# Ledger of designs, part 55: designed miniproteins, single chains, continued (4)

Each design is a single chain, and the fold is of that chain. pLDDT is the mean over its residues in the fold that is shown.

## One batch from the design tools (miniprotein)

Design m13892
Fold by ESMFold2-Fast:
Structure m13892 (fold): chain A 74 residues (1-74)
Amino acid sequence: DLVLTRERLLAWLEAALEAMEADPRVPASVVERFRRILEAARRGELSFTELAEALAEAVGVLLAHGIPVPAVPA
């Protein structure tokens, strides 16, 4: 089954950010915050735990706004 690697967490965070950007119900300040987190992750500045925490927070934002959570990328 699915193995959660740094690459998969990063791809999932990217998908969550795309879902947030596509929906006008998400405040611009929240989108900007997650863009900064994603850019830091892409530069290797975040640990696996920090990436997992960022993803959990992004999922929380989507759920709070009634936005479907994207499936984990293959």
Scores: mean pLDDT 80

Design m13893
Fold by ESMFold2-Fast:
Structure m13893 (fold): chain A 61 residues (1-61)
Amino acid sequence: ATLQDRVRDALLKLSGGDWQRIAEAPAGPLNDLVRSLFPEADNKAINAAIRAVKAEARAQL
């Protein structure tokens, strides 16, 4: 699985499958949360994965 896949799965689990919550989440706190879940990943990769998953969340609405 890619980092984007792992971030998507983690955010869906934490939101209870709520794409709107993911789409509307503020970037700063969301970045801090994802970095705590994936400490092995670099910040640029985490930011790219979060932007991609938020784009997917907006597409689901």
Scores: mean pLDDT 84

Design m13894
Fold by ESMFold2-Fast:
Structure m13894 (fold): chain A 87 residues (1-87)
Amino acid sequence: SSMLEEIEKEKERALEELKKFPEKDYKVAAEGIERVLKAVKEGKSKEEIAEVAQESIDRMKEEKVEGKAIFLLIQFSGKVFEILEKS
């Protein structure tokens, strides 16, 4: 799917930016990105995808991940919704 290919490219961009952060922060953020992508691949509703993104943000906050890394997950999730709206 062209949509999934576009989301995979946004994932690769986010993961590349996340490499600047400590390994612990990278791991938690990468898990969040993968969970959002999995929800998209499983055909979840936009509401369910938003819930997965929010749960991932909450986990990053609990794990005391740097705010800039949390913001990268928020930006990735926003790009996912932009791509889904065009499809």
Scores: mean pLDDT 87

Design m13895
Fold by ESMFold2-Fast:
Structure m13895 (fold): chain A 60 residues (1-60)
Amino acid sequence: LEEVINFAVEKNRAATPETIEEVVKEIYEFAKPKLGEKSAKKIAEEVRKAIEAGKTMRYA
């Protein structure tokens, strides 16, 4: 669980609006074999909400 949380936090920090779907998918695929499909989907959805809630990030 801790590895998945750390992975999600790092990916969330680097995410931009254009990469939301890719980041969410990557977190889901990473978490799925460790926590199971339902838990992985929930974590991915929480990360999506955090990014959409307006973390200010540089977009190039």
Scores: mean pLDDT 67

Design m13896
Fold by ESMFold2-Fast:
Structure m13896 (fold): chain A 85 residues (1-85)
Amino acid sequence: SQAADLAALLELAQEFKAAAERLGLTAKVTIEVSPDGGVTMTVELLDASGRVLAVTRYIAKDGEVTKEDTVEPAYERWLDEQVAA
């Protein structure tokens, strides 16, 4: 059900929130409901300056959660900054 798909993505979003909190990052979550019954979740990880470190997209449909892709425009640079500090 779409409600179950939404619940699965919200659970995953809570895991990202916990991970981001430990790293001192912000997890920005956007949820979109598809007219075909699917639910899409986009997670952006942001540093304290608002720089987007990584973007991951998930689609939940008919009880299945699929990870589309992860784009990491600044994650490696951010990791280097953490090691140097």
Scores: mean pLDDT 80

Design m13897
Fold by ESMFold2-Fast:
Structure m13897 (fold): chain A 70 residues (1-70)
Amino acid sequence: SAAEAAALLARLRAALEAAGLSPEQVDTAVRKAGELLARGEHALVRGAIEGVERNGLLGAQIALAELESL
C-alpha cells in the first residue's frame, strides 16, 4: 500500500540520519528505495532498513552502496 511504502521510506530516512549519513546521501538512498518499492521490492527495502538499524554507520554505507548499484 502507499501508506506502507511511505512508512518504510520514513523509517529508512530516520535510520540513515541517525547513522550519520549526509542529507545528500540520505536523499539518494530514499529515492532509490522508493523506486524499488514501486517495483514491489519490499523485502529488499526492509532488509536495507534492518541492516542500518543493526549496524549503524557501516550498515548505512553498505545500504547506500547497494541501493546506488541498482
Scores: mean pLDDT 86

Design m13898
Fold by ESMFold2-Fast:
Structure m13898 (fold): chain A 77 residues (1-77)
Amino acid sequence: SRAQAERLRQEIARFRAQFRAENSKLIQLLDEAAARAKAKGAEYFKRYSPLEASRESMRVLSDEVGRAVEEFLEEKK
């Protein structure tokens, strides 16, 4: 029914709002990690071939993201 569909939409909207609120700190840490990785990656493109610079940039991004996730999980512990 329309009433059941509207109720489900409201429940989904509440779930989404709560999920975003609970994960805002993780999103912030990931954005900061991505910014640091981008800054480091830019230096590789000045010195190395595009393929080598891309590999090193991806490695740095992986390391920065890993640290951000570990920081978030330790705060939740």
Scores: mean pLDDT 77

Design m13899
Fold by ESMFold2-Fast:
Structure m13899 (fold): chain A 93 residues (1-93)
Amino acid sequence: MKIKETYNLEVVNEDGKIEKIEVKITYEGDKAKVEIKYVGENDETIVREMSIEDAEKFKQAILDNLPITKIEKTYEEEGGEKKVEVIEKEYKL
């Protein structure tokens, strides 16, 4: 079964402004595909394939180390009728 998690993050940059980052992680078999999009005037998407273990470490590092003010998480399972969307808590600094 293919599992997709999408994280829409709002983070404070060096100038004290809010930047939007989209992180999409697709889990399939023993591998994860990680897509990072910086939302701005020059929208760049970085795509990396890694192990599931490395993807979980990467996800944890983002959540622990970025100055995040808002997280929106969408969880989606492919292979059936089941789609689960969860909007998570807004964080204040």
Scores: mean pLDDT 71

Design m13900
Fold by ESMFold2-Fast:
Structure m13900 (fold): chain A 84 residues (1-84)
Amino acid sequence: MSPVVAPVAEILRSFPNEGHQLAFLRYVLEEVKKSPTVLEGKPYVPGQPPASKETLLEFAREVLAAAGLEHLLPAAEELVDEIV
């Protein structure tokens, strides 16, 4: 499991509004797409191949499960489709 799953899940739970939770999740997913090393808690490294759709979906599922926000999974899957 990625070391960033738990801290991202904690931040998501801190938002009282689903719109803010999804906006934050989108920003994190876009960052993971640009640099898969973000999943290791490392800074952006240019020249990496982008994260696959499968990697982004797995990360979103793990984060939402850890946050207790699994009801947002269909919206998160739509976000992954938009950014891939």
Scores: mean pLDDT 78

Design m13901
Fold by ESMFold2-Fast:
Structure m13901 (fold): chain A 80 residues (1-80)
Amino acid sequence: SMEDEKAKKEIEELRKEVEQIRADFDAGKLTPEEVLRRATEVMRKAVEAMKKSKNPEIQKEAFDVATEAARLAVEASRKR
């Protein structure tokens, strides 16, 4: 459906955003606070996409993106 195609594109964009946050964090371009803020927002958006879709494949992709974003947030929180 068109809704599933839109959801897939949104999840793909969120995945690229997570990858960019990771790369910038690893390169020292982002503070831990900025990483935590951005990763938390990506996680929230991915969870919302998962809730709105009844397609299991889309739900799984959204869950995977949310999991990676949560992992980044945890790493940023350990910044001591």
Scores: mean pLDDT 84

Design m13902
Fold by ESMFold2-Fast:
Structure m13902 (fold): chain A 58 residues (1-58)
Amino acid sequence: SEAARLTLRRYILSLSREEIETVSTEEAIAELEKTDPEAAALLRSTGGRNLKEVIENL
């Protein structure tokens, strides 16, 4: 959904440049599941190896 995509984008953009490069997608999924399970499911579905790759394809 558009809301889940917006939540995922806002989460990644709230991180520092260092955090975007160091936080794993699994850690990000676990954090998102606490507040927005749909955004977590969207992140899991991207197959991105890291958050930088994910944000570039959103």
Scores: mean pLDDT 80

Design m13903
Fold by ESMFold2-Fast:
Structure m13903 (fold): chain A 79 residues (1-79)
Amino acid sequence: LEEKAREAAEEDLALNPALDRELLFEARLQHGRMVAAKTPAAEALAALFPQIVELARQAGLGVTAEELRAAIQELLAAL
């Protein structure tokens, strides 16, 4: 789990070296744990939301926290 999270984070960093290594690793690890625990998508998205917003900001994505929140709420309503 930790090893897979580390590998995924290193792959993300290779594509975008501006991203925070520690934040990437923690986000990937948390996601891996949620997948292993079969956490409902709504709960997993809510738990990962702060990391997703920060990584999107670091990646230079032109989305606001409000826009990202609206998209996630739409996905949660569809579940």
Scores: mean pLDDT 69

Design m13904
Fold by ESMFold2-Fast:
Structure m13904 (fold): chain A 86 residues (1-86)
Amino acid sequence: MKKAGKKGVVTDEAIDRILETVREALKKNPKLTDEQIERIVELLRKALRSDDPEKVQKVFDLVDKILNSTEEEQRKLIEEMEKILE
C-alpha cells in the first residue's frame, strides 16, 4: 500500500456516485421539478470539487433538508446552496 497526502477530498468516481445517488433520491420527490434537481446536482458537484470540507458539509446538510421538505422550503434551500457556493 502506498500513502499519498490527500485526506479530506473525494475522487471523481466518488463524486459521480454521490451525484447519481442524490439525483435518484431527488427524482423520487414529486414536489421537485427536473430543473431544480439538475440545479441541486450541479451545486453539489461544485461543492465536492471545491476541496472545501465546510462548503461540502453545508451543501449536504441542505440537500438532506430538501429531501424531507415541502415545495416552498425546497426553493429557499436551493437559494441557500447557491449563496454558499458563490
Scores: mean pLDDT 73

Design m13905
Fold by ESMFold2-Fast:
Structure m13905 (fold): chain A 110 residues (1-110)
Amino acid sequence: MIKIPESLPESERKLIEAFNNIGYDEKTKKFVKKKDSKVTKAMLEKLGIPEEYYDELLGMKVEDVFLLHPALSLEARRAVSLGLSKLDFTDVKNAESVEEAVEALIKALN
């Protein structure tokens, strides 16, 4: 588990914690609440990440990919950053609790 730096803005911390509490339900084809989730193909497809980066990202912890882990190639980190920039996380960042942030993230991803 990546230790969340205390120096991170509260809004960014809530977003990272929200990502750590989501997963993908293949039966309903929707993002759902699920702790300690690993990156899945469906998550990468939802973010619009090119398939060439899937081997680097699949099976990693969601929080590690979101934090742009230094083990990732520069190109994969750019692809993740670009994918995340297409989503509106305003409600996630403005949530009053981690639980509200998780619900807002699920809504933003679905």
Scores: mean pLDDT 72

Design m13906
Fold by ESMFold2-Fast:
Order: sequence, then C-alpha cells, then structure tokens
Structure m13906 (fold): chain A 76 residues (1-76)
Amino acid sequence: SERIKQLEKLMDEIVELVKRGEFDKALELAVKAGIISPEEYERIKEAAKEDPRWLEIATGVALLKLAMELVIERRK
C-alpha cells in the first residue's frame, strides 16, 4: 500500500528530527503531510512563545495521530 509506505517514511523522518531535538521541523513535516492543520500549527507556535515545551508536546501528539492513521490504513 502506497499510503502505508508514505506514513511509515513520514514517521521515520519525524522520529529522527525528534532525536535531534528539532521539534519545529518535525511539526512542519506533520503540517505538510496533513497530520496537523496550518491553523493548529499557528496555535502551537503562539503557545510556544510563552512555553517552548509546547513544541515538544505537540510533536508527541502529532506522532500519536500518525501512529493511529497508520493503524487505520493497515485495517483497510
């Protein structure tokens, strides 16, 4: 399945960025892939101005959404 391969590749790329502490780049990839909306990303960036830990938290949530999408695609 093409979609499963795309989701697995995206997960691997985001995990590598997380290992390097590049949470903002990880979130940009999640937005580009449609896992997070541009509006959600803007809200996350605003929250991160007060507490940068919101970038890390939001990246964790994006990875969970990606994992759930992968499970759903595998069951189709």
Scores: mean pLDDT 84

Design m13907
Fold by ESMFold2-Fast:
Structure m13907 (fold): chain A 63 residues (1-63)
Amino acid sequence: MDVAKSATEEDIERGKKLGEEAAEKGGLPYVLSKTREIADKEGLDKASNIGAVAYQTMKELLA
């Protein structure tokens, strides 16, 4: 778990939305699939930031 403190507001919003979708649709595999697409298109740093926020949001919603 490594969330950059300098993650942009956009990265946080994208992560939150992805986590909410994952909680409803596919759980962790959905998060992993989408973060892989982000990594391929936008780079690992952005995928890491968005993925970490998504994972936390998903876990909170499923609890």
Scores: mean pLDDT 77

Design m13908
Fold by ESMFold2-Fast:
Structure m13908 (fold): chain A 91 residues (1-91)
Amino acid sequence: SAAAEREREVAALRRIAEELRRRAEENPELREALLEAARLVEEAARALEAGDVAAAEAYEARLIELAAPDPEVARLVLEAVAAAAQEIEAA
């Protein structure tokens, strides 16, 4: 169902935020950017949980804008997404 799909997407976003926070601890020079990325992902998760898809998409757009100027931030965001996906498959 659409509701079950949304619940899975919310769980995935929360895991991505956790992975970003871990990478922020491991990458002190990028810590502020990675913590802001985690915050945006958490806000997207809250918006989706509330059923506000437009707000969630707006937070995703801000994440892309945050990552775009720094290829290292972009790489770590993509790694966080990949790590979260693997964890979900293992569960």
Scores: mean pLDDT 85

Design m13909
Fold by ESMFold2-Fast:
Structure m13909 (fold): chain A 98 residues (1-98)
Amino acid sequence: SPDLSEEEKREREIALAVVYAALLGLDVEEVLEKLRDPETREETIERLKAELAKFQATDSEKVSEEEALERVKKAIEALEKAGFDPKILEELRKMMEE
């Protein structure tokens, strides 16, 4: 039970980082490979969070709501194809609905 909870938390962090990558217009599959590698995972998550914060702060770099939703849908589709937990995917979908 404790190990499953820790694995679920890590999988959630990875899934959320993939969504950030998609919002930034990055290659979701390439980023997912880096996130699955323990050597690069933490650095990749931190970098994506920092870049997303910059992106959100810059009006001239904002994408349309429709484009943002399409990017997130592609991220969720990539995660689903990669075999991520359906519960995590459902949480990401709920975050999109706001």
Scores: mean pLDDT 74

Design m13910
Fold by ESMFold2-Fast:
Structure m13910 (fold): chain A 64 residues (1-64)
Amino acid sequence: ELEKLVKEIEELQQERDTLRALKAAMDSKGILTEEQRAAMDSRIAELDNKIEELKTKIQELLEK
């Protein structure tokens, strides 16, 4: 169960890092629209929230 949570966190972190890199690349080229920026920022926030939720679940499992 812990291994599954750790793997899920790693997958979410990889997706977040890829999205951050893509956003930075698009922004540097001046092709990032305000709508795309908002959508990417929203997705990054969702990924960060999910990562923290999973970390909390790991903490709870360690306290049982």
Scores: mean pLDDT 83

Design m13911
Fold by ESMFold2-Fast:
Order: structure tokens, then sequence, then C-alpha cells
Structure m13911 (fold): chain A 63 residues (1-63)
């Protein structure tokens, strides 16, 4: 266990699971948008999870 510096985009297992479920739904809604994110980013997984988290926050604000 290393407690030196907290990573910028660390997710808990629960948050990761939710973000993955959300990313799948977003991919079905806007596959072109997801494709662009993957193409522009070094890490497809990290970009997809970040996008999913932002959309989740938007939904929470809308609710």
Amino acid sequence: MEVVEAPDEELSPEETGEAIRRAKELYEKNPEKIKNLVFKSDSAGRSLLAYARREMERERAAA
C-alpha cells in the first residue's frame, strides 16, 4: 500500500462499476462521440470513464 500522492482520477470499485454501466448506455446513445474520445485519448478506458462520470453528474443535476 502506497500513500504518497493520491491519483487524479482514482475510482472506487463501486464507482468504477457504475461508471462502466453508464459508459455502455452512453455508447449506445452516442457511439460517434465515444469513438472520437477514444481516438483523441491515450487511454480509451480512462476517457470513457471520465465521460460517463460527467454524464452521471449532469443527470444528477437535472434530477
Scores: mean pLDDT 59

Design m13912
Fold by ESMFold2-Fast:
Structure m13912 (fold): chain A 68 residues (1-68)
Amino acid sequence: MKYKVIVNGIENEVELTEEELKALIDYVKSNGGTVTIDGNTITITLSEEFIKRLKESIEKYKELIPEL
């Protein structure tokens, strides 16, 4: 399903399955980020520390977190 993903105010369009969406939400929350879902719009707020950690894993998470 196609979603509009907004990460720290920057908009991207991504196709995610329901399972991938749940994995993304759990991952962001587990790392101190916040997620808000409104229909097909997903708003994510990430801390600077979280972004640094994600850069180390960018190849693994680039499909789930397109702002990396």
Scores: mean pLDDT 70

Design m13913
Fold by ESMFold2-Fast:
Structure m13913 (fold): chain A 90 residues (1-90)
Amino acid sequence: MKKKVLAVNIPSGLTEEQKELLRAVLVHYAKEVDTIVISADPTPEALKLAEEFAKELRERGVKVIFVGTQDALKVAEEIARKEGAELIVL
């Protein structure tokens, strides 16, 4: 099967319910994709949440690239192009 790359940006201002839903979705995709590229809005809250998600996903055995406030979609597009992988965007 073709490799799969997931791109996700962690926004500012998520509720606790939205954070848990996003975590559940990312954990599900960690089983389905080879690489997850994570970016965050340029706020301390979003950056901290993105780093926490990156750590959890790495502990689950998926490759995670945390790009800080850079464009995760652009980084994931470059990886997908180079690797011939399918791109999934959250």
Scores: mean pLDDT 87

Design m13914
Fold by ESMFold2-Fast:
Structure m13914 (fold): chain A 71 residues (1-71)
Amino acid sequence: DEAFEEAVAEAWWALVQSLAPVPTPDRETQLAAARVFLRAYREALAEGLSPDEALRRATAAAVAYIEAARA
């Protein structure tokens, strides 16, 4: 599960950078943002949202977390 979480974090961090270029945060903040992403994605799917809509919600949550962490 940790290996899966890390792989997803790397892949979706690249996606986040393409959608919302923010300065690369430290590793701790990246991991926390990845966990925010995974939680938001799972919650959106549990609410019945499509994978595409869940991805948008999760990406927005991760970006907001990173912006708040560096502000």
Scores: mean pLDDT 72

Design m13915
Fold by ESMFold2-Fast:
Structure m13915 (fold): chain A 96 residues (1-96)
Amino acid sequence: SAEQRRLAILQFVFLASYNGVYLNTKIAKKAAEAGDVDKAKEFTDLAKQNYNVLKEVFDEMSKLASDAEKQKFEQQLNDVEKLVNESNEIAKKAEE
């Protein structure tokens, strides 16, 4: 169905954005550890952008997904929110 095709596309975008948060927060942390404040900020901002896309995609998926799928995606959102917050704090400390 059209709804099943839409859900599949949204799941792909969700996974891509989820992986983007992980990659960008990892790069930001390594940059901060190396004293590269500008790079730490840049990749933290990219992680925030990926997280915002992830939230928007979650809202759209939630209209089509089962309750069990929603719980799984909500847990994944909570996991990456922690990473974004940690990256933001690391970037802030690197300025000091």
Scores: mean pLDDT 85

Design m13916
Fold by ESMFold2-Fast:
Parts: sequence; structure tokens; C-alpha cells
Structure m13916 (fold): chain A 83 residues (1-83)
Amino acid sequence: SSIQKLLDQVIKYMQEIMKAIKKGDKKKAEEYLKKANEKIKQFIEESVKNKDEVAYRQGVGMAELLKIMGKDLGIELEEIEVP
């Protein structure tokens, strides 16, 4: 499903963020944090359209995790609108 593909992309970007952090590559970590943030935004939108409460809660949780990671790295992320 489209929602599963979005989740798989988020997981892939999270792995790239971890690799960048291990290498001290802040620029690459920021790039992948922003990409993950955009995919989580799309994931939340799809969950709302599908009325999938479980996926919606997962999306919100992932958005909160990314905010914490961004804050720890000193990287500003775009706020995700949560309906």
C-alpha cells in the first residue's frame, strides 16, 4: 500500500540519519532528517484519508521522535500539522 511504502521510506531515512551521525556528518544528518520529516507528513496525510487510526498514531509518534532528534542535533525541522 502507499502508506506502507511511506513507512519503508521513513525507516530508510532513519537508518541514513544514524549513519551520518556516526560519521559526524551533520549536513547529511540534516538532509535525511528533513526528508524523513516530509515522508512522515505524507504518512499522516494518508492515514487521515484512509481513516487509519493506528497508522495516524504511529505517524504522530514518529514526528515527535524526529523533533527530539532534530533538537539534540541543533537542526530546525518544519512543524508537521497534526489534525
Scores: mean pLDDT 86

Design m13917
Fold by ESMFold2-Fast:
Structure m13917 (fold): chain A 85 residues (1-85)
Amino acid sequence: MEEKIEEIARLAKEAGASEELVEQLVEEARRVAESLPPEVAELVLEAAIAALKGLVAEKAGDAAKAAEYRARYAALAAEVEALLA
């Protein structure tokens, strides 16, 4: 969990987020990790990581990687929905 929260902070900075926004995203990720069952929390944080990696790839002009990360985000979102059904 902590490694995923740290990766979210790193990716948000790389995507150009302000220090304030990075801190807010870290707090939200920590709440998710503490409030949801571990299996669900891990998938939610992994989905957030995929979304941020997609944004970083788009900013870099790498359309192929952006598409791959968007597909991963969709797959993880579907898994979260399955666990909440």
Scores: mean pLDDT 83

Design m13918
Fold by ESMFold2-Fast:
Structure m13918 (fold): chain A 94 residues (1-94)
Amino acid sequence: MKELEELLEKLKKLEEETEEPVVTLPDTATKDDELEVSKKTYLEAIKTLLKLWEEQGVSIKDLASFLKIMLKFLEEENEEKMRDAVLLAHNIKL
């Protein structure tokens, strides 16, 4: 629990320190579309995915591991992985 809490605090701090505008994906967005995602949009996608995984009964240890990996993609500016996460989160908001 402590590791997940520390990662969630880091996520919140990154969200507060990021001044980039949130962009909304078009309704027809697919992974093949070369969409540029803002850091704020990606952070919102991470929060959506974490909530979904928690509701699905994913262990706290696995949630912490996923959050760590997602923050790593942000630090490495891995646009492909960030876009995939945003598209996945967008499809959940049905």
Scores: mean pLDDT 67

Design m13919
Fold by ESMFold2-Fast:
Formats: structure tokens, C-alpha cells, sequence
Structure m13919 (fold): chain A 98 residues (1-98)
């Protein structure tokens, strides 16, 4: 469920649940915007990090997980798009299944 995802991501990223909820909403909006914009994904992630006051590395980790769960991407492809290691995505996915 969304509530369970928010709770587990909050623990993984060491963020308040409210910030994880804001982050997931921003990532959903990013995917909609990316279909109609020429901005690279990295620039959109940097804008989210700055707007929400979340470290960029935590935004990237959340995005990698989001791509696997919501879009069914492989951990490798999700990691490439999010700008993190495949090991980071795989480890975080394992923590979500806990």
C-alpha cells in the first residue's frame, strides 16, 4: 500500500513520513512533466531536492525505488535513470520487502 511504502521509505531514507509523501507526489508529477519537457531527469530531480529541502542523494534513491515499484523497471535501468548504483536500488528494494 502507499502508506506502507511511505513508512518504509521514511525509515530507509531517514526522513519524516510527511517529506516522503511530498517526495512521492513530486516524483509522480516529474514523470508527467518529463513527457512534455526537454529538461533532463537529473535537472528535475535537483529542482525537487531544492524545493523540498531534501538531499539530492535521498531524492535519487527514492526515484530509483519509485521506478521499480510504479513502472516495473529493472533495478539496473532504474539505477541508471536515477543516478545511483544498481546495488543501492537492489538493497533498498530488499528493505521494502522486509
Amino acid sequence: SRDELIEKLAKILDLPKSKVEELLEALEELLEEHQSTTKPIEELLEEIAKRLGIPLEKVRKAFGVFLVRELGLTPGLAAELAGVSQGTVSRNMRLLEK
Scores: mean pLDDT 83

Design m13920
Fold by ESMFold2-Fast:
Structure m13920 (fold): chain A 88 residues (1-88)
Amino acid sequence: MKEEVEELEKKAVEYIKKAVEGEIDEEEGIEKAAEYIKKALELRGEEVDFEELKEKVRDVIEALKLKDLPEEEQRKISAEARARRLAR
């Protein structure tokens, strides 16, 4: 049971990562990740609204895109700001 839940969560995370990186369509990634999370939650005895779960997964993907972009973008912006400061 716990091991099966962990496997389902791992698959959900994999689809979320693929959607964030643009390897698959975002809507497809949301739907598949939500399906795996729903199965994991049902195995834990939780009742899940699939539509609400898809919205939550979408929010997570959007937040991860913003987090990935700020980390990469912050490094780029910091490098550019540092280069401009040195060029002044």
Scores: mean pLDDT 69

Design m13921
Fold by ESMFold2-Fast:
Structure m13921 (fold): chain A 61 residues (1-61)
Amino acid sequence: SAEAEALSRGGRALAREAEAAGLSDEQIQKVEDAGVRAVALGHSAAEALAAARAQLDKELA
C-alpha cells in the first residue's frame, strides 16, 4: 500500500540519518520503537514517522 511504502521509505531515511549522526544501536532502536508504537496505537504513516523523528531529535540532543 502507499502508506506501507511511505513508512518503509521514511523509516529507512530516519535510520540512515541516525547512523550518520553516530547514534548507538540502542538509540536507533528507541527511534524505531517510537514509530512502531505509533502504528500499534492506530496512527497514520505520517504520524508514526513524526513520532520517530521526535525521538531522533531527543537522541541528538
Scores: mean pLDDT 85

Design m13922
Fold by ESMFold2-Fast:
Order: C-alpha cells, then sequence, then structure tokens
Structure m13922 (fold): chain A 72 residues (1-72)
C-alpha cells in the first residue's frame, strides 16, 4: 500500500501528463491484484484516486475513475 500511495502522489505532483498517466496505470494494476487477493485498500489510496479524478488531463482523470470503479 505504501508503493501505491507513492505512485499516486507522484502522479499528483508530476508536471508530465505521460508520467502521471503511467503512475496511475501502474497503481491501477496493483489495485486489481490487491482486490483479487482480498487485500484491503487504504483510505489514503482511495482519497488520492478521488483527487486524481479532478486532474487537468482528461486521460489521467479517466484512468483514476477506472481505478476507483475497479475497487468499489
Amino acid sequence: DEEINALLQEAQESESEAEALRNVEIASGILGIMKALDIPVSENTIQRLRDLTHHPSPAVAEAARRALALIA
């Protein structure tokens, strides 16, 4: 969960759309594995994903919404 929070924080702080998108996509992949293994997702991770749904890049915002839908 620390690794996912680090990836999502980097996505929030990144000036590069491509880097932000990559970090959200990697985090989404890890979240999918966590859900399959019944590993709980922290509220901090959920909140960072919610914040990323308001990202100025539509691609990053959409990726964050898909990640939230995956773990909902």
Scores: mean pLDDT 80

Design m13923
Fold by ESMFold2-Fast:
Structure m13923 (fold): chain A 98 residues (1-98)
Amino acid sequence: MKKDAEEFNEELLKHLETINRMIEAQQKLLDAGVTPTLARIAQEAGMSESTVAEARDKLLKARDIRPFYELSPEVQEAVDRYMQNERDWDARIRELAA
């Protein structure tokens, strides 16, 4: 497990530019009051929907291993930014449903 977590952290670092582009696209959509759907994030980031889905899955896996393995600071920052965007969207949905 520890070696697998280390290899995964290195994989995330190699894909960090793609992950950050996805997070920035998500944030821009949220700031514009637009629902950050997979298709809209892909269009805004200039990426395929499959690439966005893979980046999201990597961030969720990174979140899940974080309590058991110290990820690189850049990866931790990306996870924190993504989770904040998800919380901001959930809060907005709750306000609209009230």
Scores: mean pLDDT 81

Design m13924
Fold by ESMFold2-Fast:
Structure m13924 (fold): chain A 59 residues (1-59)
Amino acid sequence: SKAAQEAGFKAGDEAVESGSGVVYIDTSKFKGKDGSEAGTTGLIEAGSKGVDATVMPAK
């Protein structure tokens, strides 16, 4: 969780702020330094806000 944020989740966190009720996630920044788990954690948070983001492309 926090390990992913320190690795590359920070990149996804900036993308999440894009929108005023609709949350978009930057799939390009999904891959953190330590792997893909960093981006996976971000997806869960976005889904909680009813995001209009189809970000599960299969890595």
Scores: mean pLDDT 41

Design m13925
Fold by ESMFold2-Fast:
Structure m13925 (fold): chain A 132 residues (1-132)
Amino acid sequence: SNDEEAQKLLEEFRKHLKLLEEALKNKDYDSAKQHLGQLLTSLRNFMSVTTPAHVDDLRAALSLLYLSIMENIKLSTEEASQMMSLLDQATAALDAGDFDAARSAANGLLSLIDQAFDKYIADEKAKEAALA
């Protein structure tokens, strides 16, 4: 069923989010990037199958991802503010039943997370190389 597919995508998202957090704790930046890529793909696929029944699950997943990123990587005040704005736009659109606007804002958030994560990992790898 569509609900079984949606649940599987959310389980893959949660699995890779946990593996991302573990990889960052261990400074395994290559594994962290791979798990980020997989959880972003799972969320994008989940958004493509989202129905009104899945609105709360999508809202929860986006919020959980935002909080995890805020806790685990160093963001500028500007990056954090832009991510919060996109999260707020996505949740407001979901509340309005505007799934196209919600997907647009959510995809903006996921792209900004991907960019900020690449910057963070590059900076951390450069620091480690300078100490070697």
Scores: mean pLDDT 88

Design m13926
Fold by ESMFold2-Fast:
Structure m13926 (fold): chain A 64 residues (1-64)
Amino acid sequence: SMEEQKLIEEAAKKGAVVGEHAGRDVAERQGLPEAEVEARAKAFAEKGAKAGEENAKRMIEEKK
């Protein structure tokens, strides 16, 4: 449904924010150059978005 699609999209956006923050924090703690910090933040944001999407899909399926 459209409602389920919106929940998945919102979860992906939230996951991306969490992932970006985590990836940046880890890279900065490791003392990586700014370019690598940005690359890690982006990669973790993509992973976070995917994790959020998959989690939302699972929760929707469990309620059926």
Scores: mean pLDDT 84

